# Ledger of designs, part 72: designed miniproteins, single chains, continued (2)

Each design is a single chain, and the fold is of that chain. pLDDT is the mean over its residues in the fold that is shown.

## One batch from the design tools (miniprotein)

Design m6639
Fold by ESMFold2-Fast:
Structure m6639 (fold): chain A 80 residues (1-80)
Amino acid sequence: SVEEELRRIKEEFVEEAKKILDTGKKNQLSDTEIKRKLVEVFRRADEEIDRLAQKYGDKETAMRYRRELAEELDKLYKSY
């Protein structure tokens, strides 16, 4: 289902974001560099979510997952 595929995509990109933060802490990356990397993660995730929205014709569910992902990535950035 579109819900299952969108949830999987969200989980995968959140995991990638967490790895970026963990690596950033080890390498002492600046807040600016971390933000740039997280913005790139969101951009790629948004492209994947848009592809699924088009495949299933369900823009509403896709928009909800996009919002939830944006909120979770923002929370991760603020915790850095």
Scores: mean pLDDT 87

Design m6640
Fold by ESMFold2-Fast:
Structure m6640 (fold): chain A 58 residues (1-58)
Amino acid sequence: MSIEAEAEISVYLLGAIVKGDKELAEKLAELGEKARENKDDEEKVKEILEEAKKLYEE
């Protein structure tokens, strides 16, 4: 479900902003927009979410 992926990416984005990591925040914002653009493609949204998780966990 695309809305859940968007919400999770938004949580990561907020975390990056709070920590002052502008580069990470910009990358996460881009991934959030890609997830929204591909909301009808569950497989693509899942890939985007996995990429966002990987970036945030690094």
Scores: mean pLDDT 78

Design m6641
Fold by ESMFold2-Fast:
Structure m6641 (fold): chain A 66 residues (1-66)
Amino acid sequence: MVSKQEAVNALIAAYIALVGAELDPTVSPERIERARKLIEEAQRLLDEGKYDEAVKKANEAIDLAS
């Protein structure tokens, strides 16, 4: 079971990955934009208390930003 703290930590990690990708000129702008949208979805899910779904979206964002 995913806790609120785990979901918050995943979202923070996704944000850090996004910032790193934005600073990396080899990462495509399309991939960065898709990662940003996934972070927005994760934030919305976190606000709705859907922690498992928030973590999944945050992890998808990390994968796209890598």
Scores: mean pLDDT 82

Design m6642
Fold by ESMFold2-Fast:
Structure m6642 (fold): chain A 77 residues (1-77)
Amino acid sequence: SNDEQAQQLNQQSQQYVQQGDQAEKQGDLDTALQYYVRSAQLLVQAIQLATDPTLREQLQQNLDRTQAKIRELGAQK
């Protein structure tokens, strides 16, 4: 289903967030930003596919958090 595909995209997005967090901890802000951008792109796709309201809300919260990270790192560069 579309919701199953959205959940798979969400799982991939969270893997990118973890890689971004690791790069940020190492001071590699360029690499961290690239991972967070990839995560955000997957979350946008997941939201477009998701039909379950609870899933859509979770995806939006994840997107908002990831976008906040992108803005924070963009301001530091």
Scores: mean pLDDT 89

Design m6643
Fold by ESMFold2-Fast:
Structure m6643 (fold): chain A 100 residues (1-100)
Amino acid sequence: MSEAERLLERGWDAYAQGKFDEAIELFEKAVELDPENAKAWELLGRVYYDLGQYEKAAEYFLKAAEIYEKQGKTDIANHYRELAAEAYRKAGKQEKADEA
């Protein structure tokens, strides 16, 4: 297991405990170590969504979707594009939602 994967496990544990600031720090370190880790971008999007930071959540979901698409995981990529569009709508960014 890579160091990035260990950071994701620790970050998920923090997130599950409601320690959102700790979860963000751990997930940000994971994307710094492995920028092509779609799961890390996905989890950043999820934490920011739960914090009500919808525009930032949407940006991270789109990054995850890009990476999943490059991996041939089109169904998963489409799921995160839909979540990004929903997050942009909640942020009042309708034009960006229509582009997602």
Scores: mean pLDDT 85

Design m6644
Fold by ESMFold2-Fast:
Structure m6644 (fold): chain A 98 residues (1-98)
Amino acid sequence: DVVALLRELLRRGASPEDIVAEVVAALYNLSPEQQALVREAVRILSQVTDKPSVELGQQLLQLQQQGLSPEIIDLMSILLGLLESGAPLEHLEALLES
């Protein structure tokens, strides 16, 4: 249950990056290899939201070419932005139930 996982991570005070990586891995039932790509993508995305650059955009495209789907990258970007902005739990749950 991805929503239960989200609630537990928030209760433990996990970082937005850790929440995004764990929730996305669970939601898409990702392989260990794909989970590694997700962890790298969340690290890049956290830098893009703080300091967007062409280099960081190219690194994300490289991960997409390595097999991380654009839908997963888009969800990670949205979820990370919502978590970092302090969005209500209902908005996070609605996104994951979509």
Scores: mean pLDDT 78

Design m6645
Fold by ESMFold2-Fast:
Structure m6645 (fold): chain A 69 residues (1-69)
Amino acid sequence: MLSEEEFEEEVTLALAQIRAAVAKISGDPELLRETAEELRKLADTMSGPVAEEIRALADELEKEAEKLE
């Protein structure tokens, strides 16, 4: 099955998705931007499709924050 590292990457993605969902539900533009920045930094420590998905989440959060101002 997955290596320990691959498993940790999948767990990291799942946690990132949960954090993104919570930030969106909050409607707080400051939390949305902060979470987006944290997710981008996290993605920069990773590579491949998981990193790309986390960056996509960060982009979504930043756009959501911009709408709220």
Scores: mean pLDDT 79

Design m6646
Fold by ESMFold2-Fast:
Structure m6646 (fold): chain A 60 residues (1-60)
Amino acid sequence: PLSGSERFAAIEALPPLEAEAYHLVHVEGLSYDEAAKRLGISRSTVRRLVERAEAHLAAV
């Protein structure tokens, strides 16, 4: 399994994960902890994915 910081940077560039995190938090109303549990990643990763998704959606 992959657990390095390099992999974290790679997932930040994956739009499907960003969209899924955004959907769970903003559409379904889950907390960051619940979204992290659903996606199998850390809470801080969910937060960054949501921020990235918001930036992409706001810019485009």
Scores: mean pLDDT 70

Design m6647
Fold by ESMFold2-Fast:
Structure m6647 (fold): chain A 79 residues (1-79)
Amino acid sequence: MKEELYKKAQEYAKKAEEYLKQGNSEKAAEYLRKAYELVEKAVGKEKAKKIAESDLDSAKKNGYPQEVIDALEEKVEEL
């Protein structure tokens, strides 16, 4: 079901946050990309793009690592 895909996306997003806290920006970006792939499948491109744009704005405002910002920008461009 779409709810299972969204739940799995939340698990990957949580893992990305854990890697960010560990200073592993490359792994954080990897899991963030995986999370957004599942978000797109769960909610569709339009909603996934809005979520990615909101997260990108938040990441820039909070000074997230460049690897995370690049991953979010890439996903916004793909959607």
Scores: mean pLDDT 80

Design m6648
Fold by ESMFold2-Fast:
Structure m6648 (fold): chain A 69 residues (1-69)
Amino acid sequence: SALDRPLTDEELALIRKALRDLGFSEEEIERVLERIRETGTLGGLREELAKVGVPESVIRAIIHELSKL
């Protein structure tokens, strides 16, 4: 699915799991997700994940999994 729109609860749950698996705290995860929600775009998703130090390979994997939803 195109992500140049607000994220669904299922898409947000997938991102939460990926960030937890990387060792982010619940507080850090919620801050990142709020910023992504404010942008509402795929570009905003990439930018916010990169800002908090998520590796490019993991960002690509998250986007690929989101495209299956």
Scores: mean pLDDT 78

Design m6649
Fold by ESMFold2-Fast:
Structure m6649 (fold): chain A 91 residues (1-91)
Amino acid sequence: MDTRKAPGSDKTFEEDVREALAEILTAINILAAKRGELTPEDVRRTVEKMRELGVSDEVIADNLRSIADAAEQAGNTEVAREAKRLADEVA
């Protein structure tokens, strides 16, 4: 049986929207990382955008770890290092 994570998102519509936007931004950055198109500056800008949207530091850190893993798998070590550094700083 799949883990019931949906009830956690049902707290408020605004919280659900912020989390959904964070996931979309993360997915875009993961795709760019896999293509070797993501820069360390893009990762920093993503963190700034997520904070402006009111995304929690915990969610930002988890998303940055996902970006770092995708970048590392693609051989983009500089982006992976920056994403891991930022994840550690916000967590």
Scores: mean pLDDT 77

Design m6650
Fold by ESMFold2-Fast:
Structure m6650 (fold): chain A 69 residues (1-69)
Amino acid sequence: MEEELRRRRERRKRTIDEVHQDNVAAIKKKFLEEGKKTGKLEEYLKRGNDTIARVDAHAERERAALDAE
């Protein structure tokens, strides 16, 4: 029972990590492409970094909530 619960937590944590990594990659790609299209690369990269910081904070809260179970 304990080992099964541990594996369940590990699976959920892996899912959180995967979604987090996918979101960060998608944000980087989106803002890089928009920056190239508009010629405002520096401005869009800054916005992308701000968005990533928010996504990172959200993922950390999800991990903390999982660890509290």
Scores: mean pLDDT 80

Design m6651
Fold by ESMFold2-Fast:
Structure m6651 (fold): chain A 62 residues (1-62)
Amino acid sequence: SMEILEEAKKEIEKIVRENPDDPELVGKKVREILEKYKPLLSEEELEELDRHAKELVLKALS
């Protein structure tokens, strides 16, 4: 479960890193990743993943 959460975080980090000039595509791909991992993670892990994604997107906008 922790390994799956870390894998999901790395996928989100990769999408943000590889698409610095396309926030619309980043938002779309992040949503797809969150939905893909939703059945594989606990409610607490999903909240952590969502928070991590939001923090990365906010930092990218700065």
Scores: mean pLDDT 81

Design m6652
Fold by ESMFold2-Fast:
Structure m6652 (fold): chain A 55 residues (1-55)
Amino acid sequence: LSDEEIAALIEEAAREALARIAAGESVDTAKQHLRDRLTAAGVPEWRVDLAVRSL
């Protein structure tokens, strides 16, 4: 994955996580789903950690 592709994936996954929280999901569960999705997509762990922390 390029840096541009990783950035786009993080933005989309973060929007989905926020939508899940708005729908009544706990922040902890939404953060776990975000982590799982980005990890499965091959995003480096340090960028996954940054994205989850920013949510």
Scores: mean pLDDT 82

Design m6653
Fold by ESMFold2-Fast:
Structure m6653 (fold): chain A 60 residues (1-60)
Amino acid sequence: MEKKIKEIAERISELTGLDKETIYKWLKEASPEELKEAAKIFSNVDKEVAEKLLELAEEK
């Protein structure tokens, strides 16, 4: 779980320019619904990130 969240945070940081640690904290605290919404946004930019966000939502 932790390695996956870190990988997602790093990729989103590269795409958005936001701080990786800030994204990591958000991913840990985010509800399944928030993660699914983020996945829809990223599906048009990075399909792998979108798929990992959906998987993380289902694991919560």
Scores: mean pLDDT 80

Design m6654
Fold by ESMFold2-Fast:
Structure m6654 (fold): chain A 61 residues (1-61)
Amino acid sequence: EVEKLLEGLRQLSESLPPEQAALVAEAIRAIEAGDLARARELASKLSPLVAEGVERAIEAV
């Protein structure tokens, strides 16, 4: 579940502006490290649709 969500986020980041793509990459790294608080903080800086994807991945952990 979470692995598929993270892969979806990686694919999505390829179509995002560099700033948003960098935030998504950091959020994925935080989720993989178990730092869910950091991942949520990063999600707050993303556009609503992308932030929703990050929150979904956090909930799947």
Scores: mean pLDDT 80

Design m6655
Fold by ESMFold2-Fast:
Structure m6655 (fold): chain A 60 residues (1-60)
Amino acid sequence: MEELEKKEKELVEKEKQLVEKFRAMMAAPEITEEQRKELDALHAEITKIVQEIRKLREKL
């Protein structure tokens, strides 16, 4: 159980970093199609991490 709590904290920190990167890319004056794919991937990754955190909390 304690390992799950540590993983949860690591996922939360990763989520913060991904959100910051997402915001930085969105603040760019022009976004290319490749950057749009990266933004979509980041959004999906953030959503996945949030869901994984929730599942871990339910297992705890």
Scores: mean pLDDT 78

Design m6656
Fold by ESMFold2-Fast:
Structure m6656 (fold): chain A 85 residues (1-85)
Amino acid sequence: MDDRIRRLTDQISSRHSPDVQRAARRLLDTMLRDGVSTDRVLRTVSDLSRDVAVAALSVLWSSLRQSGDLDGARQVGQAARIIRD
């Protein structure tokens, strides 16, 4: 299960730096374990540089949108907006 999300993340991540790929994977693992919330996403990326965090959140947001998890995508998008602004 979640093979489509994993494949989409891998495909998107292959075009990003290794730091972004690691961050996106960490976010995905946290999402699968604990569920998606804006606060949890922010905590997961708090130790990353702003640009790496925003890029990783963009990868996760695209994967969630493509999987039909619009609620998860909204929460990740809000976290990305908070970090970017």
Scores: mean pLDDT 71

Design m6657
Fold by ESMFold2-Fast:
Order: structure tokens, then C-alpha cells, then sequence
Structure m6657 (fold): chain A 73 residues (1-73)
């Protein structure tokens, strides 16, 4: 449980910093830890950042969602 929260915090920070390389790295770390859901979130974030012009509003929604999850945890 604590591992997943740390990864989610790093994913949120990488999205805020628009760091695609870090998101791809975090996706691989989540996969290695047996967390396919967190890996999918990081991969989706990386894809959206690579195509930011199409996904700007979705990126804002994902950021707000992750901030909400982290605050509740």
C-alpha cells in the first residue's frame, strides 16, 4: 500500500513537470512491483504528454484525480 502511494506521488510530480522519461521509468517500476494499474496510469500519462495538444484537458483531469487520491490516502 505505501509503495503504491509513493509511486502515485512520483507520477503526479512527473505529470506536473511534463517529464515523459520519468513517467515511462515509473511505469516500468510499477510493473516490476506487480502493480499493473499504476503502470497503466503512468503509461497513459506519458502518452498524453507526448500528444499534449490533443490531451491538455484530460491531463488536467488526471492531475486533479491523482491529487485527490493522494490527499485521501
Amino acid sequence: MERNLRLLKKILEAIKNKNVDELERLAEQARELGDPLTASIAETGAHMLKNEEQYKSLLDQVRDFLESLIKEA
Scores: mean pLDDT 78

Design m6658
Fold by ESMFold2-Fast:
Structure m6658 (fold): chain A 94 residues (1-94)
Amino acid sequence: SELFRKANEYVQNYKDKEARERLIEIEVEISLLHMEKALIKLELERVKKYGKKEEIEKFEKEAEEELKKLEEEIEKLKEELKKLIKEIEEELKK
C-alpha cells in the first residue's frame, strides 16, 4: 500500500511532531478496525457451524450491519490519512 508506505516515511522524518502523532493514531485505528472485522467474521463462521437457524439469521444480519459500519469508518480514516499526507507533501514543496 503506497498510502501506508508514505505515512510510515513521514512518521520517521517529518518535522512536525503533532502531524507524526496523528499519522500513527490513524494507522493504529485502521489496524484495530480491521482486527474487529476479522473477529466478527470468525464469530459468524462459528455461529453458522454450531448455531440454530434463527440464531444464525439474526447474527448474520447484525454482523452485516456492523461490518458495513466498520468499513465506513476505515474508509473515513483512509481519507483523513490521504488528506494529511497531501498537506505534508504540499508543505515540503515550499
Scores: mean pLDDT 87

Design m6659
Fold by ESMFold2-Fast:
Structure m6659 (fold): chain A 87 residues (1-87)
Amino acid sequence: SNLEKLKENIAKAVKEDPDVGTALALMTATIFLKDGKPEEAVEILQAAIDAMPEDHPNRPVLLRALAEAYRKAGKTEKADEYERQAS
């Protein structure tokens, strides 16, 4: 439930101010990754990406961060998929 509220707050932040929302998503995901919680980092980054307009200039940085989170979760095929989308 706390993770779901964080995801909703991140999505709202991205919609209201994409630069602030991107920074908050990246910082929050980094904290989860440092705490050994890559699956939670994936969910935070996915919520930010889903709230991001298509063709927004911040989209590639979020996709690269999502790929890194999937890689740390041991999901290499998903990581490779999102790395390709970021390029």
Scores: mean pLDDT 88

Design m6660
Fold by ESMFold2-Fast:
Structure m6660 (fold): chain A 112 residues (1-112)
Amino acid sequence: SDLTALSYIAAGRYAYKQGNYEAAIKYFEEAIKVGNKELQAEAYNNLGDVYYEQGNYDKAIEYYEKALELAPDNARAWYNLGKAYEAQGNFDKAAEYRARAIALNPDYLDAR
């Protein structure tokens, strides 16, 4: 159910904030199994955040792209995709995706 998916996302975000990346990944994977398209996109974006923090930028990019396939208007996912490409030294893609995030939500102009 969507309520169950939302509960998994909340648990995953809590585990992530505690630095428990293994638990965070499992919770987000469970959210993907039971959530609607929007909640699946949020869980994929959160998986990208976990892999980004682990320095696994290839996996982070993969999951941010999956999130954007489901929710192409998600400004946070565009912004995070840009950050992952920047971390890999791909500044052209980083600038492109950051611009997309700002176009969707101008609050990202000042984001770090």
Scores: mean pLDDT 90

Design m6661
Fold by ESMFold2-Fast:
Structure m6661 (fold): chain A 57 residues (1-57)
Amino acid sequence: SMHAERAQQLAVLAVILAAEGRADEARALLKEAEKWATTPEGRQSVAAARAALDRFS
């Protein structure tokens, strides 16, 4: 649960940073989110964030 929560929080922050034009920071944060995505819920949040980042660049 804590790992899923961390993955979700990092994924959301990555999308916000990407929307702000901070693409390198967003990608680094998404990579960290992947390390904490140990549950299906966490993996889904990371996948959604990755798709969003791809749309920004």
Scores: mean pLDDT 79

Design m6662
Fold by ESMFold2-Fast:
Structure m6662 (fold): chain A 91 residues (1-91)
Amino acid sequence: SEKAYRDAYERTKKAFERIAKNLAEAKTELEKDIERGVLRVYIASFVTASRNLPEEERRAALEGMRKAIEDTEGLPEDLKEEALAIVDDAL
């Protein structure tokens, strides 16, 4: 579904751009750890929720999320790789 892909892409990109900004502005290790946790919870929650979708819509949504993760600038490479691995495992 084009809509499932687009909705997932837009929501994920917005969320991850915010996380990237917060990580760049973080002044303490605790603040960085919190933002890394926010990203992990977002992906885990999205993957879990996607299991309630019909298979074609689930795949479109996960592909949209994957593309948004790839297109997000300023995210630490290790965290980006972790995020992509979780989405790829769910596909």
Scores: mean pLDDT 87

Design m6663
Fold by ESMFold2-Fast:
Structure m6663 (fold): chain A 55 residues (1-55)
Amino acid sequence: SDADWDRFGVTLAELLARLSPEGRVRLVERVGAMLAAGASDAELLAWLEAELARV
């Protein structure tokens, strides 16, 4: 949904702001791998929110 994509964008921006340049590269690689594995938008958002909670 649009609301899920809005939350994804905000969560991603917050996480990127808190990560080192190396951490940002790893985050992008992991998101790409999840998309290649067929992860849903909801699964990506849930994973991204969990990652933000760890930093």
Scores: mean pLDDT 80

Design m6664
Fold by ESMFold2-Fast:
Structure m6664 (fold): chain A 120 residues (1-120)
Amino acid sequence: MLELADEALKLVERALEVLRRAAEVLRALGADEEAGRLEEIIRQIETLKAEFEENKYTNPELALKNLKRILRLLQAAVALLRDYIAAHPEAAPVLEPLLAELQRLTERLEELVRKMEELL
């Protein structure tokens, strides 16, 4: 459990870095509404990450619930970026690499959440 929790934390930290970069790119493209939505997702994930860090050793069930909420927010961010690229194909060269990394991190976190559920 502890090793899976530490791996999950590293994935969440990397996902936050990717999300911050994606929000910056969207702002530079004039996509202020989509950038604002990602910034709100980032804020919610940061709050849940802090709760996860407090609970990961003392309350594994609550820590798992925090990770599941983070996973849903990451899935929402993936959908937002995918939809934006579909509507604005000219943004694909700069956003597709960020979307691909975010999607990979989200899939890895989903696998870790599944493994953590089996241990609880």
Scores: mean pLDDT 89

Design m6665
Fold by ESMFold2-Fast:
Structure m6665 (fold): chain A 58 residues (1-58)
Amino acid sequence: MAREEGERLTREAEEAARRGDFDTAYRLAYQAAKVLKDDPELQRRMGERIERAVREAL
């Protein structure tokens, strides 16, 4: 299911952000967005999670 794959990519992006690898975090965020293209609400929510992880890592 695309939702499960998008959630996994989002978690990996959050982990990359936590370790300060922002390039990888944003690359994974883009992949998650592509996987979740048919669910714009979930796509938006996942994007917010990644942005929050980046902000918290700073």
Scores: mean pLDDT 80

Design m6666
Fold by ESMFold2-Fast:
Structure m6666 (fold): chain A 69 residues (1-69)
Amino acid sequence: VSKEELEREINEAMAYMWVGIGESLKSQGKLKEAIEAYEKAIELAKKNNLPEEVIKEIEEKKKKVEKEL
């Protein structure tokens, strides 16, 4: 595996990690922090060309939390 491919895989894993952080923060009622975590996940997902479906799912999670503010 090339160095570029490994770095991409790490960045993809980080995007999913930020989704998990956002879900945890949302469950704690920390809605603003949850939104920030989802925004980081979206940024990483877009930079690493994750499937459009995944990006849209994260954007929908963020939108639902924004409605609760």
Scores: mean pLDDT 81

Design m6667
Fold by ESMFold2-Fast:
Structure m6667 (fold): chain A 66 residues (1-66)
Amino acid sequence: SLQDQADTLIDQSLTLSSQSQTLREQGRIALSNGDTVTARKLFSQSDELDRRSQDLLGEAVRLRES
């Protein structure tokens, strides 16, 4: 059903958000240690996961509106 598909996308979105938060925390630790190169890479990866999470949430909303 469309609801089952939307629920799956929401679960996937939450997983990506959790992974993004973990990378954000790792980036903050790297930054606190003066490793700005590693911090930038981790923040970039976190941003990518956040974008993907938002895309999945948008798709879930579309399915629920159908």
Scores: mean pLDDT 89

Design m6668
Fold by ESMFold2-Fast:
Structure m6668 (fold): chain A 79 residues (1-79)
Amino acid sequence: MSEGQALYQQGQAALAAGNYVEAFRLFQQSGDIFIQNGDYRSAGRSYMNAARAAGLAGNLEEARRLYQQSQQAFQLDVQ
C-alpha cells in the first residue's frame, strides 16, 4: 500500500466514523501525495472526498477550495 492509498483509507474510516475534520485533512494529504507521484486521477478522487468531508464539517470555504483542486487534478489526468 502506498502512503497516498493509506491516507485515503484512513480518510474513509474517519468519514464513516463521523470525524469530518479529520477525514478532510486525511483526504487532502492523500491528494497531495498522489499529485507528487503524478497520479492525478487518485488525487482528484481524494480532493473530491476531502471537499465532501469539509462540507459535512461545515467548512464551506475549504469545501469549495478542495472541489476546485479536485477538478484541476482531473483535468491533468485527461491531458
Scores: mean pLDDT 86

Design m6669
Fold by ESMFold2-Fast:
Structure m6669 (fold): chain A 72 residues (1-72)
Amino acid sequence: EEEEKEALENARKIGEYIGKLLAEELKEKYGIKEEEAEELKKEVEEKVVELIGKSGEERVEAAREVAEEKAK
């Protein structure tokens, strides 16, 4: 359980970091507003946490897909 809890905390931190990077990238690419960027970061973080048992590559790919769908 403690190992699972640590993994969840780590996934949240990773999701937050990825969300920040994708939000900046998509602000430049699509011109999304700060409010939209905040929503995008939240959805990316949630997606990374959902895929905690997947490889890092799979989690990043899924997060990017969610971010791009949100930015459309």
Scores: mean pLDDT 76

Design m6670
Fold by ESMFold2-Fast:
Parts: sequence; structure tokens; C-alpha cells
Structure m6670 (fold): chain A 65 residues (1-65)
Amino acid sequence: SALEEELRELIEELEELLEKETDPEVKAKMQRLIEGMRKVLESGDEVLLRVAIHEGRRFLEEKKK
């Protein structure tokens, strides 16, 4: 589905940022987010997929500040 593909793309972007991250607290938060997103992806629940996509995008936007 389009939602699953969008979530996979967000996971890949977050994994790329995780490799470059040096702050242990930010690293731990990113690892937890990615793990949660992967579980949502496996569930196939459209409501959870939309929530996970929103949370991932919000994290990326906050990190840009």
C-alpha cells in the first residue's frame, strides 16, 4: 500500500540519520522510533500506519530546527 511504502521510506531516512547521530539520547530515541515503526509496518493497520508516518515526519521536522 502507499502508506506502507511511505513508512518504509521514512524508516530508511531515519536509519541514515541514526548512522550519523553522535548524541546517545537522540540515538536511543531514534532507535525506539524506528523499532516501533517497523512493528506498525508488520501490523498492516492503516490507523497505526498513519500515526507512525505523522510521528516520523514530526521527528524529522523537529530535528531540522
Scores: mean pLDDT 84

Design m6671
Fold by ESMFold2-Fast:
Structure m6671 (fold): chain A 93 residues (1-93)
Amino acid sequence: SSMEKKGKELYEKGLKYAALGVKAFNEGNYKEAIEHFEKAIKYFEEAIKLGYKEALEPLAKTYYYLGAAYEELGNYEKAEKYYKKSEEYLKKA
């Protein structure tokens, strides 16, 4: 359907930003990684809202990396929040 196609396109955009986030994270550019992961999360959440449930596992993984990036920056409160969100979405996948 038209909604399934749009959901898949949003999911694919989410994957591209998640990959950019992981690259930035691996290079130690944690602030840049956070910006990419936040954009990936928005695309995955919109895909899920359109019924594209395949975005649930990548969303959970992106929240885990977002938590890890905040931990590397010493923001343990935000790290814990996003690790918890990762676990919640993984249980829904």
Scores: mean pLDDT 92

Design m6672
Fold by ESMFold2-Fast:
Structure m6672 (fold): chain A 58 residues (1-58)
Amino acid sequence: KKEKIEELLKNLEESKDKIIKELGKEFYDELKKIIENSNSADELMNKLKELFEKYIKK
């Protein structure tokens, strides 16, 4: 669990500027919040997919 979250956070950090420029600071804040507050890897990934779908769909 911890290692999976850490890898996701590292990917976010590496893509932070791109994510903020494309999707905005609000999206990045939501991503960070979801990662930190998820109780399981499945829940985390599902919420991330929903978030990406919501913002990228536009």
Scores: mean pLDDT 72

Design m6673
Fold by ESMFold2-Fast:
Structure m6673 (fold): chain A 75 residues (1-75)
Amino acid sequence: SLKEGAKRFLDRLYESFRELAKKYGLHTPELDAELDRLREKGLQEIDKATSLKEAVEAIQRVGLELQKLFVYKRK
């Protein structure tokens, strides 16, 4: 249940970033591949989590990677 919720949240987050990329003309096959790799990595970390703390830390790491991807490109 907890892991399923975390995975659904992660999927929605990545799809939202794809929509933003399309809106701002940043959507490329390279960006899609990068987003897909980060999503798979996040899903694996959630699967390995044995506690709520580990699951939260995995989501936080994914959030930081997504932030770097978009914030760095806009500066």
Scores: mean pLDDT 76

Design m6675
Fold by ESMFold2-Fast:
Structure m6675 (fold): chain A 81 residues (1-81)
Amino acid sequence: MLEEARKLLKKAREALKKGDLDEAEKLIEKAKELIRKARPDLEADIQIGIADLVYGVYKAIGDRKKGLEEEIRILEELLNS
């Protein structure tokens, strides 16, 4: 489960490098779903919430790519903790 989430985040980074923001967002959402199922703990819930908030803020100020990059970073840090 968590290894699959890591693979999805890696694919999301590759999609961002290619400029495919919609594919990156789809892969990130799938990774979040897998993390929620594998880690139903308070730390994971808080970090996923922070990732969602950070993405929302960057998207609102017109920097969707940066928002997706930060969301991936937060989720990768969660998976390495």
Scores: mean pLDDT 85

